Designed miniproteins, single chains. Designs and how they scored, part 76

Each design is a single chain, and the fold is of that chain. pLDDT is the mean over its residues in the fold that is shown.

## One batch from the design tools (miniprotein)

Design m2634
Fold by ESMFold2-Fast:
Structure m2634 (fold): chain A 111 residues (1-111)
Amino acid sequence: MKEFKEELEEILLKEVEEAAKKNNLSEEDKEIMKEIARKFAELAASEDEEEREKLQKEITELLSKLSEEAREILAEAITRGAVEFIEKNPEYKKKVEEAMQRFSEAVQEAV
C-alpha cells in the first residue's frame, strides 16, 4: 500500500521533526527517530507477518540506541502522528492500531 505508507510516513516525520526541535534533541537522536518513523510506516502498511516481525525487531534495536528521554519523546510523537493519520483515514484504524501495539512492545523490550 504505497499511498498509505507515504502519507503515514510524511505525518510521522513531521511530528518527529517538530518534537526533536522543541526538545533540543541531538542530530544523531533525530536521525534515529526519523528512521524509526519510516520503519513504523512500513510496519503499519505491511501485510506480511515475517516482514512485520523483522521491522519490529529493527525498531527495537534502533530504540535501544536512543536515550530514555528521546524514546519518550518519540513515543509521544508517533502516537500524535498515528492519531492524526487515523482521523484523516479511519479505514486504516485497525492496521495503525496493530502497528502501535507492536511499537509499544518494541519500546518495552528496548528498556
Scores: mean pLDDT 85

Design m2635
Fold by ESMFold2-Fast:
Structure m2635 (fold): chain A 78 residues (1-78)
Amino acid sequence: MTNISRIIGLVLRGIGLIIDARKAGAPQSEIDAYKSAINSAFQQAINNLDNQDVVEKAIKTIEDAIKKIEKLIKELQA
């Protein structure tokens, strides 16, 4: 599996969760913050695809954002 395939999969997962958070009533400011974090990490990875350390750091950043979005959705649905 290529580094680009790994990071694209996580970005698509993040986008899906942002849509779910919006449907759950998340504030636009929270949505914009998570979009910015994911986009920043994605840009770091695509600009440094041959640097495994940078790619792994970007992947971890996106995974951490995904976990925060999932927590936010659960809090809004409770």
Scores: mean pLDDT 83

Design m2636
Fold by ESMFold2-Fast:
Structure m2636 (fold): chain A 86 residues (1-86)
Amino acid sequence: SGQDRVVALIVTDARGIIAAMPADRVNSLSDAQVTDISRQTGDSLTDQYGKILDIPEELQEQIRPRVVAAVTAIALDHKAAVKARA
């Protein structure tokens, strides 16, 4: 669906942002802090792509929780991977 394509596009950009985070910074953050930052990042990216792609407000609100959940999962996985390399 159109929703799945938009979510995939936003999540791809978020993956790049998360992968660029320094290991020491990631290791210093609690899971609660990672979740909070992920929510802010997901919300910000949804808003930015909504404006650029002229996505209807109702669709933005439908994809927002999906984007936030995906960004959070990727960020927590990145944190776990960083710990495994130490």
Scores: mean pLDDT 85

Design m2637
Fold by ESMFold2-Fast:
Structure m2637 (fold): chain A 90 residues (1-90)
Amino acid sequence: SEARTITITLPEGASASELAAKTAAAALITMAPDRENDVVKVVDSEGNVLAVSEKGKTLYSEKLIELLEKSDRPNVDKTVAEIKARNAAA
């Protein structure tokens, strides 16, 4: 059967906790036994893809990395390094 693509859209001004919750939900959906062929995309309010989850693995987009690097928030360097490490392990 054809794989389903599920899109989770973050609202404008979504918090870091909302982003974390939606990316966790995306990964969990793809780990369900009846959803093994589903692809889940997390997108911002402008339609930019931030993360893609498939078969329990999550790939983070260059757009998410760019947005994090442009933020004045503490621990950005650690978050960016973690995202790049997760992408490399995919």
Scores: mean pLDDT 72

Design m2638
Fold by ESMFold2-Fast:
Structure m2638 (fold): chain A 104 residues (1-104)
Amino acid sequence: DPTEQELREMVGRARQLVLEGRYEEALRIAQQVLDWLAGETSVLRAEALLVLAKALIELKRYDEAIAYAEQALAIARQSNASPDLIQEIEAVLEEARKLKQEAS
């Protein structure tokens, strides 16, 4: 089982993969982190959900992106995450909603 530090490094890697346009690989790693953090109310889980939502937006899977971004926002608020993280999640959620409307 991975340590918390190893899970943080995996989230950082998934975030980097999104920046590189490697969205399917980013999804796989973020999902693995979420499987280990299942049921936990933590900033790390919110960050993993945010990376998953960002990758799904780029893959044009907007309904899934919205669902994961909403989960990220709820967890971030419950875990007293930084205002910067909450604002980033809110921005990603609004982007996903806007892109879904434009695709319709």
Scores: mean pLDDT 90

Design m2639
Fold by ESMFold2-Fast:
Structure m2639 (fold): chain A 91 residues (1-91)
Amino acid sequence: MAERLAEEAVRAWAEGREEEALRLDEEAVRLLREEVLELAREGREDEARKLAARVLLAAAREAARLLPDPAEREQARAAAEKAEALIRELE
């Protein structure tokens, strides 16, 4: 769910729907924090890190494709590469 909301937030930003993008981003962050906190509380820290990396990857991939600013797209590509590397290390 958090991955889906993060992707939807990026799409809303790209389309100029700033208010909707902020609300979707806030909801995605809330859900991610709840799941990560629960996993960490259970001692499942690697799974918590992997979940956070997957949400970042989903958002970064959409941003790299859709954001109008070339500098923001380049930053998003770098973020996606970092998230992919982290996921590989945790597998």
Scores: mean pLDDT 82

Design m2640
Fold by ESMFold2-Fast:
Structure m2640 (fold): chain A 70 residues (1-70)
Amino acid sequence: SAELEAEFRELAKEIATLGQSMPPELQQKVQERLSQAVRLYRDPSTSLEEALEAFRRVKEEVLAEIERLA
């Protein structure tokens, strides 16, 4: 649905913004994980709910890494 697609766009923006605050080496890992989540989103065999869960996991991992660096 359009609502779920909007939620994906917002999560992707949040992850990208958080990634910008990380060291360059970790930014590459964030980009790789985000790319994998986007690939799931574009895979017709993957449900939108499963793709959304992948985006949430990437965000959680990024937040945990930021907390670890603080």
Scores: mean pLDDT 77

Design m2641
Fold by ESMFold2-Fast:
Structure m2641 (fold): chain A 81 residues (1-81)
Amino acid sequence: NEEKRKELLEEHKKLVEERKRLLENGESYVVVTPAGVEGGKLVYKVRAIAAADSDLPDQEAYFTDPEEAGRKVEEFRKLLK
């Protein structure tokens, strides 16, 4: 349904704008992106970007298991808050 697709695109656009606002305000965030293939498995890159006024460094971790990547996202979220 093209109507639902437009709604999802608008929602994604709002999330991108919100993320941009958080970055402009120096707020922290966590992101997961594909980073290649290792041993026949997709590699997931999990990044934690600290707030601009934080003493915490930006953090990065790599996983071939999406469940482990998900657990790392939650770990980083707790560390940044």
Scores: mean pLDDT 69

Design m2642
Fold by ESMFold2-Fast:
Structure m2642 (fold): chain A 78 residues (1-78)
Amino acid sequence: VPTGSATVVLQLPGKEGTPVTVDVYDSDGRLVVTVDGTVDANGNLTIRLGGLPPGTYTLRVYDAATGELLATVTVTVP
């Protein structure tokens, strides 16, 4: 099966240094992977997606400590 990669940079001001959990859903709404990350000192979160079939994915970004939904982003893997 062909696989691709995508990198997403999301700005989360006021959340610098916050650990996050990112749930990645495919176009059918199925959870395909969960990625852990940390918001950098500039408030930016870089999410690297690799080894995924080409398609449209929905990312839900949660604060790992509180479970608060911080952002929802749609990305296309070529």
Scores: mean pLDDT 79

Design m2643
Fold by ESMFold2-Fast:
Structure m2643 (fold): chain A 71 residues (1-71)
Amino acid sequence: APSADPRVPAEAVRRAANAHLKALDTGDIESAREAAFKALQEALKPLGLEVESVEVHVYGDTVEVSARARP
């Protein structure tokens, strides 16, 4: 996607998406967003990166994650 942050590995994005979907099963979008953020932070931690921003957009059964990180 245009403007994708190359510092965020695909595996970290997948973890955030999975956390969001699991939390979304409870019907709470706010909790789902928090779950995605926490999953992304944990995935980036061993890489020495911090989450700068994360946005999760759900369309049907598809989850799009836009994430930025910094050292």
Scores: mean pLDDT 72

Design m2644
Fold by ESMFold2-Fast:
Structure m2644 (fold): chain A 81 residues (1-81)
Amino acid sequence: MAAARAAARAHTQRALIAIANGADPEAVARELIAELRATGYPDALADAAAVFRTAAAQYERAGRHDLAAAFRRAADLLEAA
């Protein structure tokens, strides 16, 4: 359990950095969904979606509406998976 959660967190953190650096949120979300499912951690998708919702709110407050929209799109895909 702990190792699977750590792996899921590492995948989510790499995806967060990729989107923040301008990667396509839909492509990153699709790859992340596959990686998170492979960890076997049962809350991985929900946890990642929550992280991305938090990032979207932070970027919105910072005036980075482009990144806020990208993180919301990625979170929507994670929640739909």
Scores: mean pLDDT 87

Design m2645
Fold by ESMFold2-Fast:
Structure m2645 (fold): chain A 116 residues (1-116)
Amino acid sequence: SLSEKVRELLKEIEDKDLLDIQDEIMAFIFNLLTEMNDEELEELVKELKLTEEEKEAIRKIRNGIRPDEIIRIRVYLKFLEYLKKEAEKLGVKENVLKAIDLLIKSLEESLKELEK
């Protein structure tokens, strides 16, 4: 399940440096979105409350097609918010929470610049 994959990621990265945690989270999201099956996509849509545009962006990623960058960032932000909630439930080390917050802030700033 999505929650099991996320839980495994969070445990694996807990003892890593802040930058390595960020890199592994971003790689995890990319790999998840490219490799997920239709059942996993339906679980993700429900869990993250994705719009039809965001769901279509994931389908494009799965087919090696470049999605709209604004929609891609919105999908990643929703995933990072979900990841943060799961991390808080698991009581992970502060370094993991800090890494997630830094990624959220970075993507929010990128989104703000692209929407100008």
Scores: mean pLDDT 87

Design m2646
Fold by ESMFold2-Fast:
Structure m2646 (fold): chain A 66 residues (1-66)
Amino acid sequence: MALELSDEVWELLLRLSAAIEQSDFAAARALLAELRERAKELPEETKAALLKIVDQAEAAIAAQEA
């Protein structure tokens, strides 16, 4: 399913993916916080989809660090 997101949000998602792949969890957490802040300004459907991605990524990082 395609998400209608700005280039800036897509860039953040790509950077998040790279940070997780490189195990840079500090950078990943900062990117997740920025994505949550940007999600507040999105249409409800897009916001819900983005927040699901963010929640999944946070859970994965927390499990990896534990």
Scores: mean pLDDT 77

Design m2647
Fold by ESMFold2-Fast:
Structure m2647 (fold): chain A 74 residues (1-74)
Amino acid sequence: SAAEELVEAARRHDLDTVIAIARRIAEELGLDDAGIRELFAAAREVVRERYADNPLERAFLLSVLDEVEAALLA
């Protein structure tokens, strides 16, 4: 899913690269601001599920997703 791709990008890449990947996903899917918010809400749920037993990695990934979402909605 797009949400899973976004989480994997956040895990593997630097912030600027994740922003570029997220913009590409949003453009390819034709997402408006509401669609972007829905995508990032879904990505946060993936993080909470996959990193339930790793609070430091979970906090880090949620922080990256917050920064990326803010950049897309600016």
Scores: mean pLDDT 89

Design m2648
Fold by ESMFold2-Fast:
Order: sequence, then structure tokens, then C-alpha cells
Structure m2648 (fold): chain A 67 residues (1-67)
Amino acid sequence: MKPKYTVTLPAVTDAEAAAIEKALEDYFGAEFNVTGVRPAATADERGAGLTPVVQATKKLVDEKGLS
């Protein structure tokens, strides 16, 4: 049985949530559920809320040679 973790972001689209969820599952070998507190209302809000988390996750994946 895989541990199940929930990651909550301030604003995220379904496509972004799915991409982050898959990257985390591939990297950690655990089940992840990525949700937003609310849908992103504007492009600026999507970028501002999500970009640091996405960049941190990508750097972690890149550092481990997964991308």
C-alpha cells in the first residue's frame, strides 16, 4: 500500500495539478493528490501562486535526474 499525501496550492488548474501530481508520484513513489484552495482567477494569479512550487518541484526532479 502506497502512502497517500495531499498537496494544497493556493490556485491551480486541473492540468497543472495533474502534471505536478504525476511528477511527485514518479519521484517519491507515493500517491499524491494535488488540489487548489480555489481555482485561479487570472493569469497573473496562476503564475504568482503556482510558479515557486512548480520551480521547486522541477529543480528537485532535475537534481535527481528525472527530467
Scores: mean pLDDT 60

Design m2649
Fold by ESMFold2-Fast:
Structure m2649 (fold): chain A 96 residues (1-96)
Amino acid sequence: KKEKMERFREGAEAVREYLRKHFPEFTDEMFTAAVGPLVEIIASGKGTLEDAKDAIRNSALADQADKLNIIAEAVYNVAMGKMTVEEAVEYLGKNL
């Protein structure tokens, strides 16, 4: 839990900075919509990436779901130890 939350914060901050520099069309609201659902999932240890993607599809930004899902996947994989921050940034650069 603690290690996952630490990786989540590190991943979220790095992804947010990367998006601000390279994809300025991604607003802070879009970033919050993408990673907000992950806060409860990582903090509680309940739920999955698919639950976060479902929350995105049911949000006011559902029309951007494909891009928000890519952001959510990158941050989630860093939190779970499946990607480094560098790998997550590369993933965003290839898929956004």
Scores: mean pLDDT 81

Design m2650
Fold by ESMFold2-Fast:
Structure m2650 (fold): chain A 89 residues (1-89)
Amino acid sequence: MEKELDELIEKAKAGDEEAWEKLKELIPELAELAEKEFGVPKELVEELLTLVLEGLKLLKEHAKAGVPETEEIKELKERAKKLIEEIEA
């Protein structure tokens, strides 16, 4: 699991869209790990990780396509920021 996760993260950073989809599928397991190690509710971590991955993927796709940032990307960023503040509180 750890080796596969590390390879997926590396591929996602390199721009592999399939790796982003696989990371999204691993979000529940990552959220459970974060809850166990950091005491953050897994539901908040799942939502945060999902929003961050979706936002980053859309932002990268729009940057490559030369289209303006959509309201959906802005909304995802705002929701992710709010969840981070809730977790830090």
Scores: mean pLDDT 67

Design m2651
Fold by ESMFold2-Fast:
Parts: C-alpha cells; sequence; structure tokens
Structure m2651 (fold): chain A 90 residues (1-90)
C-alpha cells in the first residue's frame, strides 16, 4: 500500500545516500549520480501514488539512465575502491 511503498523508497534512498557519502572522497561524480538517483526514486514513488502515470514513466526512464551511468562509473573504479565504498556505506 501507499505508506509501505513510500517506506520502501525511503529505505532505498537512505542506502543510496550512504553509498554517495562513502563515494564522495573517491569519485565525486559517482557520489553526485547516486544522490540524483535517490532524489528521483522518491519523486517516482510520489508520482505513482498520485496517479501521474506520465511523470512516473518519465522518472522511471531517468532512473534507468542513472542506473546505467552508475554501472559504468562503478566499472571504472579499481575493485579495491569499490569494496571500500561498499564497506564504508554500512
Amino acid sequence: MAEERRAAAEARVAELLALAEAAAPVDPELAETLREAARLTLEAVEAELAGDKKKAEELGKKLEELAERIGRLVAALAPEDYAAIVAAAR
């Protein structure tokens, strides 16, 4: 239901923001991209709950583009740096 969907989105946002803070000293671009993904995640859920299908679809596309960009940025990191970011975000 609506509250549970919002709570799940808030939990995801907290996870993304923790990763962004951990990434900031290593890769500021990755950190900024993770923060943008967190913001759009909340906006997408609110659009879905409001019944704004067009806005939800547009935000979904942006989230897919950000996920691809995050994947590319992570792939460009040394494995040690990525492991350190994941460990620090816990």
Scores: mean pLDDT 82

Design m2652
Fold by ESMFold2-Fast:
Structure m2652 (fold): chain A 65 residues (1-65)
Amino acid sequence: MTLEEILAMSVEELKKWLEEQTGRKIETLKDVVDLANELAEKEAPEELLVIAGAYLKKVNGVAPE
């Protein structure tokens, strides 16, 4: 699956994908932020960090600045 295909997923599909890839449950907005911070600290692949950020934007409804 390409990054473009992953970013085109619905919020529910993207949540499930992130949970499957990281082994973590995402129940609240704080869980998403905590996951993104852990991925950044562990020098995770840029792709995973971008995907986590995209999920956060979809949930929060923030326009890109």
Scores: mean pLDDT 69

Design m2653
Fold by ESMFold2-Fast:
Structure m2653 (fold): chain A 81 residues (1-81)
Amino acid sequence: SPLDELLALLEEMLEKLKAGELTEEDLRQITVRVAELARSLPEELARLALAAVLHAKDAYQNKDERALENAERLVERMREL
């Protein structure tokens, strides 16, 4: 399902980010794919997914641990819906 693919992408993004393995190209490709998948989802799930990517971008660019925690929390909330 689009939701299962989206969750897998977001979880992979977060794992790579924590490991210091996330590249600029990975982030670009994930952002595009998340936006595509979000079009097929309910508004609340789409909003959470796009917010998670924005926080992950902030964590990547600024090495901000709080932004990483925000991204993780948003992905966890998506799993509960």
Scores: mean pLDDT 87

Design m2654
Fold by ESMFold2-Fast:
Structure m2654 (fold): chain A 55 residues (1-55)
Amino acid sequence: MEPSQDQAVDAVLRSLKAHGVDVPREELRERVSKLIAQGKSSSQAAVTAANEYLS
């Protein structure tokens, strides 16, 4: 089952915080939203956004 956009954003925030990366929730939400608009699922958008900030 696909997580909601908010659930995906919250999961990414938890992952980033565990790695010492602090990102505003609104910025991350906008990024995830853009990836979904490009045809990504919520799960794929979350993984892509997390990798962008962790790289």
Scores: mean pLDDT 78

Design m2655
Fold by ESMFold2-Fast:
Structure m2655 (fold): chain A 82 residues (1-82)
Amino acid sequence: GALDDLIKTLETISSKCSDPGCKAAISSALDVLKSNPDADANTAIQNLIDSLKEKLKDSSDADCVACLSTLLDASESLLSSS
């Protein structure tokens, strides 16, 4: 399902991210998604998008910005497809 696809995408991008702070933020988002596997997918994805946008505003590291932007794009694509 959409949540499983999102989780897999997040894990893949997290494994390629070099910034430990951004990895921690992604890991926290993954934990929220995994702890509520029966939650409404659109609501879960929207909450993730909001969280990623907030992190992007505070990020000054280029690698972190690239990782978060990639996740945001993937999350928004899943939301628009659902």
Scores: mean pLDDT 75

Design m2656
Fold by ESMFold2-Fast:
Structure m2656 (fold): chain A 89 residues (1-89)
Amino acid sequence: SDLQRARNAAILAEAAAEVLAEAGLDEHAAAARALAETARRAVEEPERAEELVAELLARHGEALAALDALLASDAELGRRTLALARERA
């Protein structure tokens, strides 16, 4: 469902923002935070979840893919992000 996609995206992006900020990657952390804010809006406004998920994919799809690639390329950042996301899921 769109709401579940938004919830998963929000949790993962929020976790990534914190891990990236702690690692001193402030620009990447800011991008992850922007993704998290858009995804969190969809969770908080479920009647608009379809529209807000479409906005997330259309406006932040490339940033989301870049974040995913970064976390995949750095095993430690990826591991820390997934551990934090699992704790909050």
Scores: mean pLDDT 76

Design m2657
Fold by ESMFold2-Fast:
Structure m2657 (fold): chain A 110 residues (1-110)
Amino acid sequence: SYAKALQTVLDILSGKIKEEDITDEIKENVKLYLERGLSAGEVYPLLTEISAGVITDEGIKIFAKIAVELIKEHNIKLNDYELLFLRALKRYSTDPEVQKLLDEVIELGS
């Protein structure tokens, strides 16, 4: 379900799912999230997660690496709300590696 896909992305971003825990099922849920994209009603709760400090730099790096792989493999195009969320993650983080990885996701998915 898309609800499971969205929760999987949040669990990666919050550090509940670590790099060593990434399975094919987790990648399929990230793919579903990327392909379907976000609606206006879904993006605003996610922006709240950023401001609440739930999202981690390490989680963003893990998510971005998976997203780059999937976007390249499946030629995925991200919608405007997904791109809005990625740009918000860039403004949240001061980590140069996070900035670079998110720029790659945005460039590939645009």
Scores: mean pLDDT 85

Design m2658
Fold by ESMFold2-Fast:
Order: structure tokens, then sequence, then C-alpha cells
Structure m2658 (fold): chain A 62 residues (1-62)
């Protein structure tokens, strides 16, 4: 569905950013994107021991 497609695109884009963060910080960095509805995704960002969870509109992921 649209939420799953948006989550996959957001995860791919986030992974590129996380690779740059990992290179800059020397800490493991990762992103997980999970569809929570047809219109929203949950984004979990991790850098080392730090974790940030936020909700984003599915239509906003390229």
Amino acid sequence: GAGEEAAAKAAANGAKVMALVEAATGLPASVEVTPTSDTTVRVTLRVGDQEVVTTRPASGTS
C-alpha cells in the first residue's frame, strides 16, 4: 500500500543520511521506517545509544 511504499522510500533516503552520520561520528547509525496508517509512517533514528522516534506523513517521503 501507499504507506509501505512511502516507508520503503523514507528508509532508503534515511539510510543514506545515516551512512554519512556514521562516517562523521564513528558511531553506528541506522533508520527504521514503519507504516502506522495509510497516511503516516513512524521513523526511528538511532546513532550509537541515542534513539529518536517521530511520525511523518507518508505522502512526504520521496
Scores: mean pLDDT 74

Design m2659
Fold by ESMFold2-Fast:
Structure m2659 (fold): chain A 75 residues (1-75)
Amino acid sequence: MLTPLEQIDQLMEETKGKISKAKTEEEVDKILQESSKQISKLADTIEDKRTSALVLTVSGITLSGLWFDFKRKLA
C-alpha cells in the first residue's frame, strides 16, 4: 500500500511523462490541471497539516517548473 507521499511522487513522474509527449500548451494546461486536482485530494488525506501544506507548496513549485520548461522548449 502506497502512502499519500509515495502516491504524489508517482503522480509527478506520470505527469512528467505526459508533458514530455505533449505538443501544445493547451495539452500541458489540461495535464497540469488534472495533476493539481489529484495532488490536492491526496494532500487532504495527510493528517499532519504542516506536512500537507509543505507537500502542496513543493508540488506547486514542481508543476510550475514543468510548465516553464515546456514553454521554453516552444520558444
Scores: mean pLDDT 81

Design m2660
Fold by ESMFold2-Fast:
Structure m2660 (fold): chain A 74 residues (1-74)
Amino acid sequence: MEEEAFRKGYEAGRKAVEEAARTAPSLDDLRAAVQAFAIKMAKEAPDDIREAFLRGFSAGAREALEEVQAQMAA
């Protein structure tokens, strides 16, 4: 259960960064959008899996954000 929640969080985190990158005019806006999405997902996540999901989300978002930051900054 927790491993599945982590994986789903990881995928959601990556997708959140990719979607935010389509509309965010700057890296600061991208970071703000991803943070807002994480807060929204945390409110909707069931208590039983919230921790595992958010750990996955953080990992996926961090990886995707690093990739997008490299592309947008250069």
Scores: mean pLDDT 75

Design m2661
Fold by ESMFold2-Fast:
Structure m2661 (fold): chain A 53 residues (1-53)
Amino acid sequence: LLDTDAVDALVYLNNDPSVKEIIAAGGTGTLQEVSKAKVEHGIKKPVRVLLGT
């Protein structure tokens, strides 16, 4: 599961009008966790996931 802190950060950045794109760094599970958070928390901004390994 995506940490509560990471979800809170996504919601915060989504609501900041100066932020045009959100970048998240993580492992292979991060794409699925971010997709779930987008649906569950109504994240409307594009999120780009950078895979670290």
Scores: mean pLDDT 71

Design m2662
Fold by ESMFold2-Fast:
Structure m2662 (fold): chain A 64 residues (1-64)
Amino acid sequence: SEYEKKIKILEFYIDNLKKKLADLEAQRATATGEEKARLDQMIALYRESIVKTEKELEELKKKA
């Protein structure tokens, strides 16, 4: 179904976001000052994107 294809795309996207988040968190562990602040902001945005996309995925699964 069309929903099944979209589900697979969103799952792939979430996996990529989680990999990026892990990389940013690793970078943050050694960062200081302005770099740390920027990484904290990026980490927050990636976490929000993951939560939002996971909610979209849950709604699609409900319709499938």
Scores: mean pLDDT 86

Design m2663
Fold by ESMFold2-Fast:
Structure m2663 (fold): chain A 94 residues (1-94)
Amino acid sequence: VSEEELDRDVLAAFVEIAGAIALKTAQKAGASPEQLERLRQAFGEMADAVRDGDIDAFRKATEEAAQVLEEAGLPETAEFVRRVGDQVIARLEA
């Protein structure tokens, strides 16, 4: 396993943990089944993009996740997801 692959796998795991927290928060806040499915899809795309090193795909998926959280009435959780995204992008660009 290369050092780059290991670092991306660690970042992907961090994204998956952050996504699980956001999904649980949205579920407890009464987000619809459709919103929860859109969030699962977006967080899955974020993790895949990190593993692939695809910064553009990661940015797009992060924006989609944040938008769904805002639509669910969770602007603070959307800000959390955007902050996580910024940290991951900074690490991928380093």
Scores: mean pLDDT 84

Design m2664
Fold by ESMFold2-Fast:
Structure m2664 (fold): chain A 98 residues (1-98)
Amino acid sequence: SLDQARRYAQQGIRHARQAIRYARQGDGDQAIQHLRQALRHVTRGRRYFEQAGDDRGARYLRQAQRYLQLGIRYAQQGDYDQAASYAGRAVVYLRRAL
């Protein structure tokens, strides 16, 4: 349902924000963990938007997935500023889906 899609997007926002906090503290392991949790929630939310026929919501969550994947890669490289930046971009797209 669309309500379920929005709940997963909101969970994605919560984890992406936690990843930003940990990245800013230099805690790469926690940042990566929260980015991966955000990605899992966003992947589930995208499926619900697609099932509901909300092509706009699904497209925003696909863009958020790409930014979360980039955030993970930068965090793995120790570039926590870029990891936080990409997690922030993911939050913007997740909010647009709500």
Scores: mean pLDDT 93

Design m2665
Fold by ESMFold2-Fast:
Structure m2665 (fold): chain A 91 residues (1-91)
Amino acid sequence: SKYDELKEQLEALIKEIEEFLKNFDKLSVLQQQVYLLTLEGELTLLKKQFENYLKENPDTDKEKKEELEKLLEEAEKLIEEFRKKLKEKEA
């Protein structure tokens, strides 16, 4: 289902961000910058997919909507942590 696909993509993005945060200090500043841009782009696309999912599925289960919103919030928080760490190294 579109819900399962979107959930899987969000969980994969979260795992990818967590892996990069774990290995952050092993990356060059240029690698950190490039990767942040890539992750921000992926999150932007998934947000648009979520909005389209809600438009195409107005009768979607409240629990499914809340689960996807929670995953999006988790991804945003992890990207913000990545941005903060990058700024600390550029200072």
Scores: mean pLDDT 85

Design m2666
Fold by ESMFold2-Fast:
Structure m2666 (fold): chain A 107 residues (1-107)
Amino acid sequence: MLDEETMEQVEREIDRLLEKGEMSEEQAELARENPIGARVAIAFRHGLLSEKAQEKLIERTEDEKTKELMKYGVELGKKRGPFEELSPSEEEAAVESILKLIKEWEE
């Protein structure tokens, strides 16, 4: 379970996406039911992960709701374009941090 600060950040981002019409009410409900998946989907949306990292996270995700939110984030990321260009070391650190979180959530 995510800490309160992380959950508040996820809720704020869901509200922003709803206001902008970038997220449906159904998708917002799914995201609120799965804040972990929502956080990962938001990271994909902002293009913080390489295609290889996105594929690995989706493959390692057994929860169908989280997997759907990840796929949703990928689709939004394609429309937005890449986020700010990260250095290879920053991208690797982001991938490692997200993979550690997923592993921690499964344990």
Scores: mean pLDDT 62

Design m2667
Fold by ESMFold2-Fast:
Structure m2667 (fold): chain A 71 residues (1-71)
Amino acid sequence: KKEEIEKKLKETEDNIALVQSTIDRLQAEIERAKDDPEKRKKLQDSLVNAQTILDGLEAERKKLKEELEKL
């Protein structure tokens, strides 16, 4: 059980890093598209979605760490 939780925690941390990279890219694209309001709006919507995914992954990471501490 401990190994399974540790594996899930690592996978969650890897996913957090990937989503953070996506957020950084979206922010850079928003800055570059400052003269295109329609494109900026779509990128901002994508950024909000990516942030929601990140929040969910951080909650899962916290849950997995708490499960490990109880073992």
Scores: mean pLDDT 84

Design m2668
Fold by ESMFold2-Fast:
Structure m2668 (fold): chain A 77 residues (1-77)
Amino acid sequence: LSDEVTEAIRELAEAVKGASPEVQNEVKAAVHHALNGDLDKAREEFKKAAEILKSEGRTDQAKRVEEAGDRLLEAVA
């Protein structure tokens, strides 16, 4: 993996540390789809994870997922 991809994945792992299994599974699925070239599906999965975090009052974590997700999608595009 490129350094940019590796760093984005590391940021995503840190952003969802302590999050619910649903959020962690959505981010794992998004990373899997991004690495396999399914960028549209990955984008929707990152968006869903961020929306769940926002609904839980975890707005800072939601922002980090959105930002790191965008960086991953740019790095694999």
Scores: mean pLDDT 85

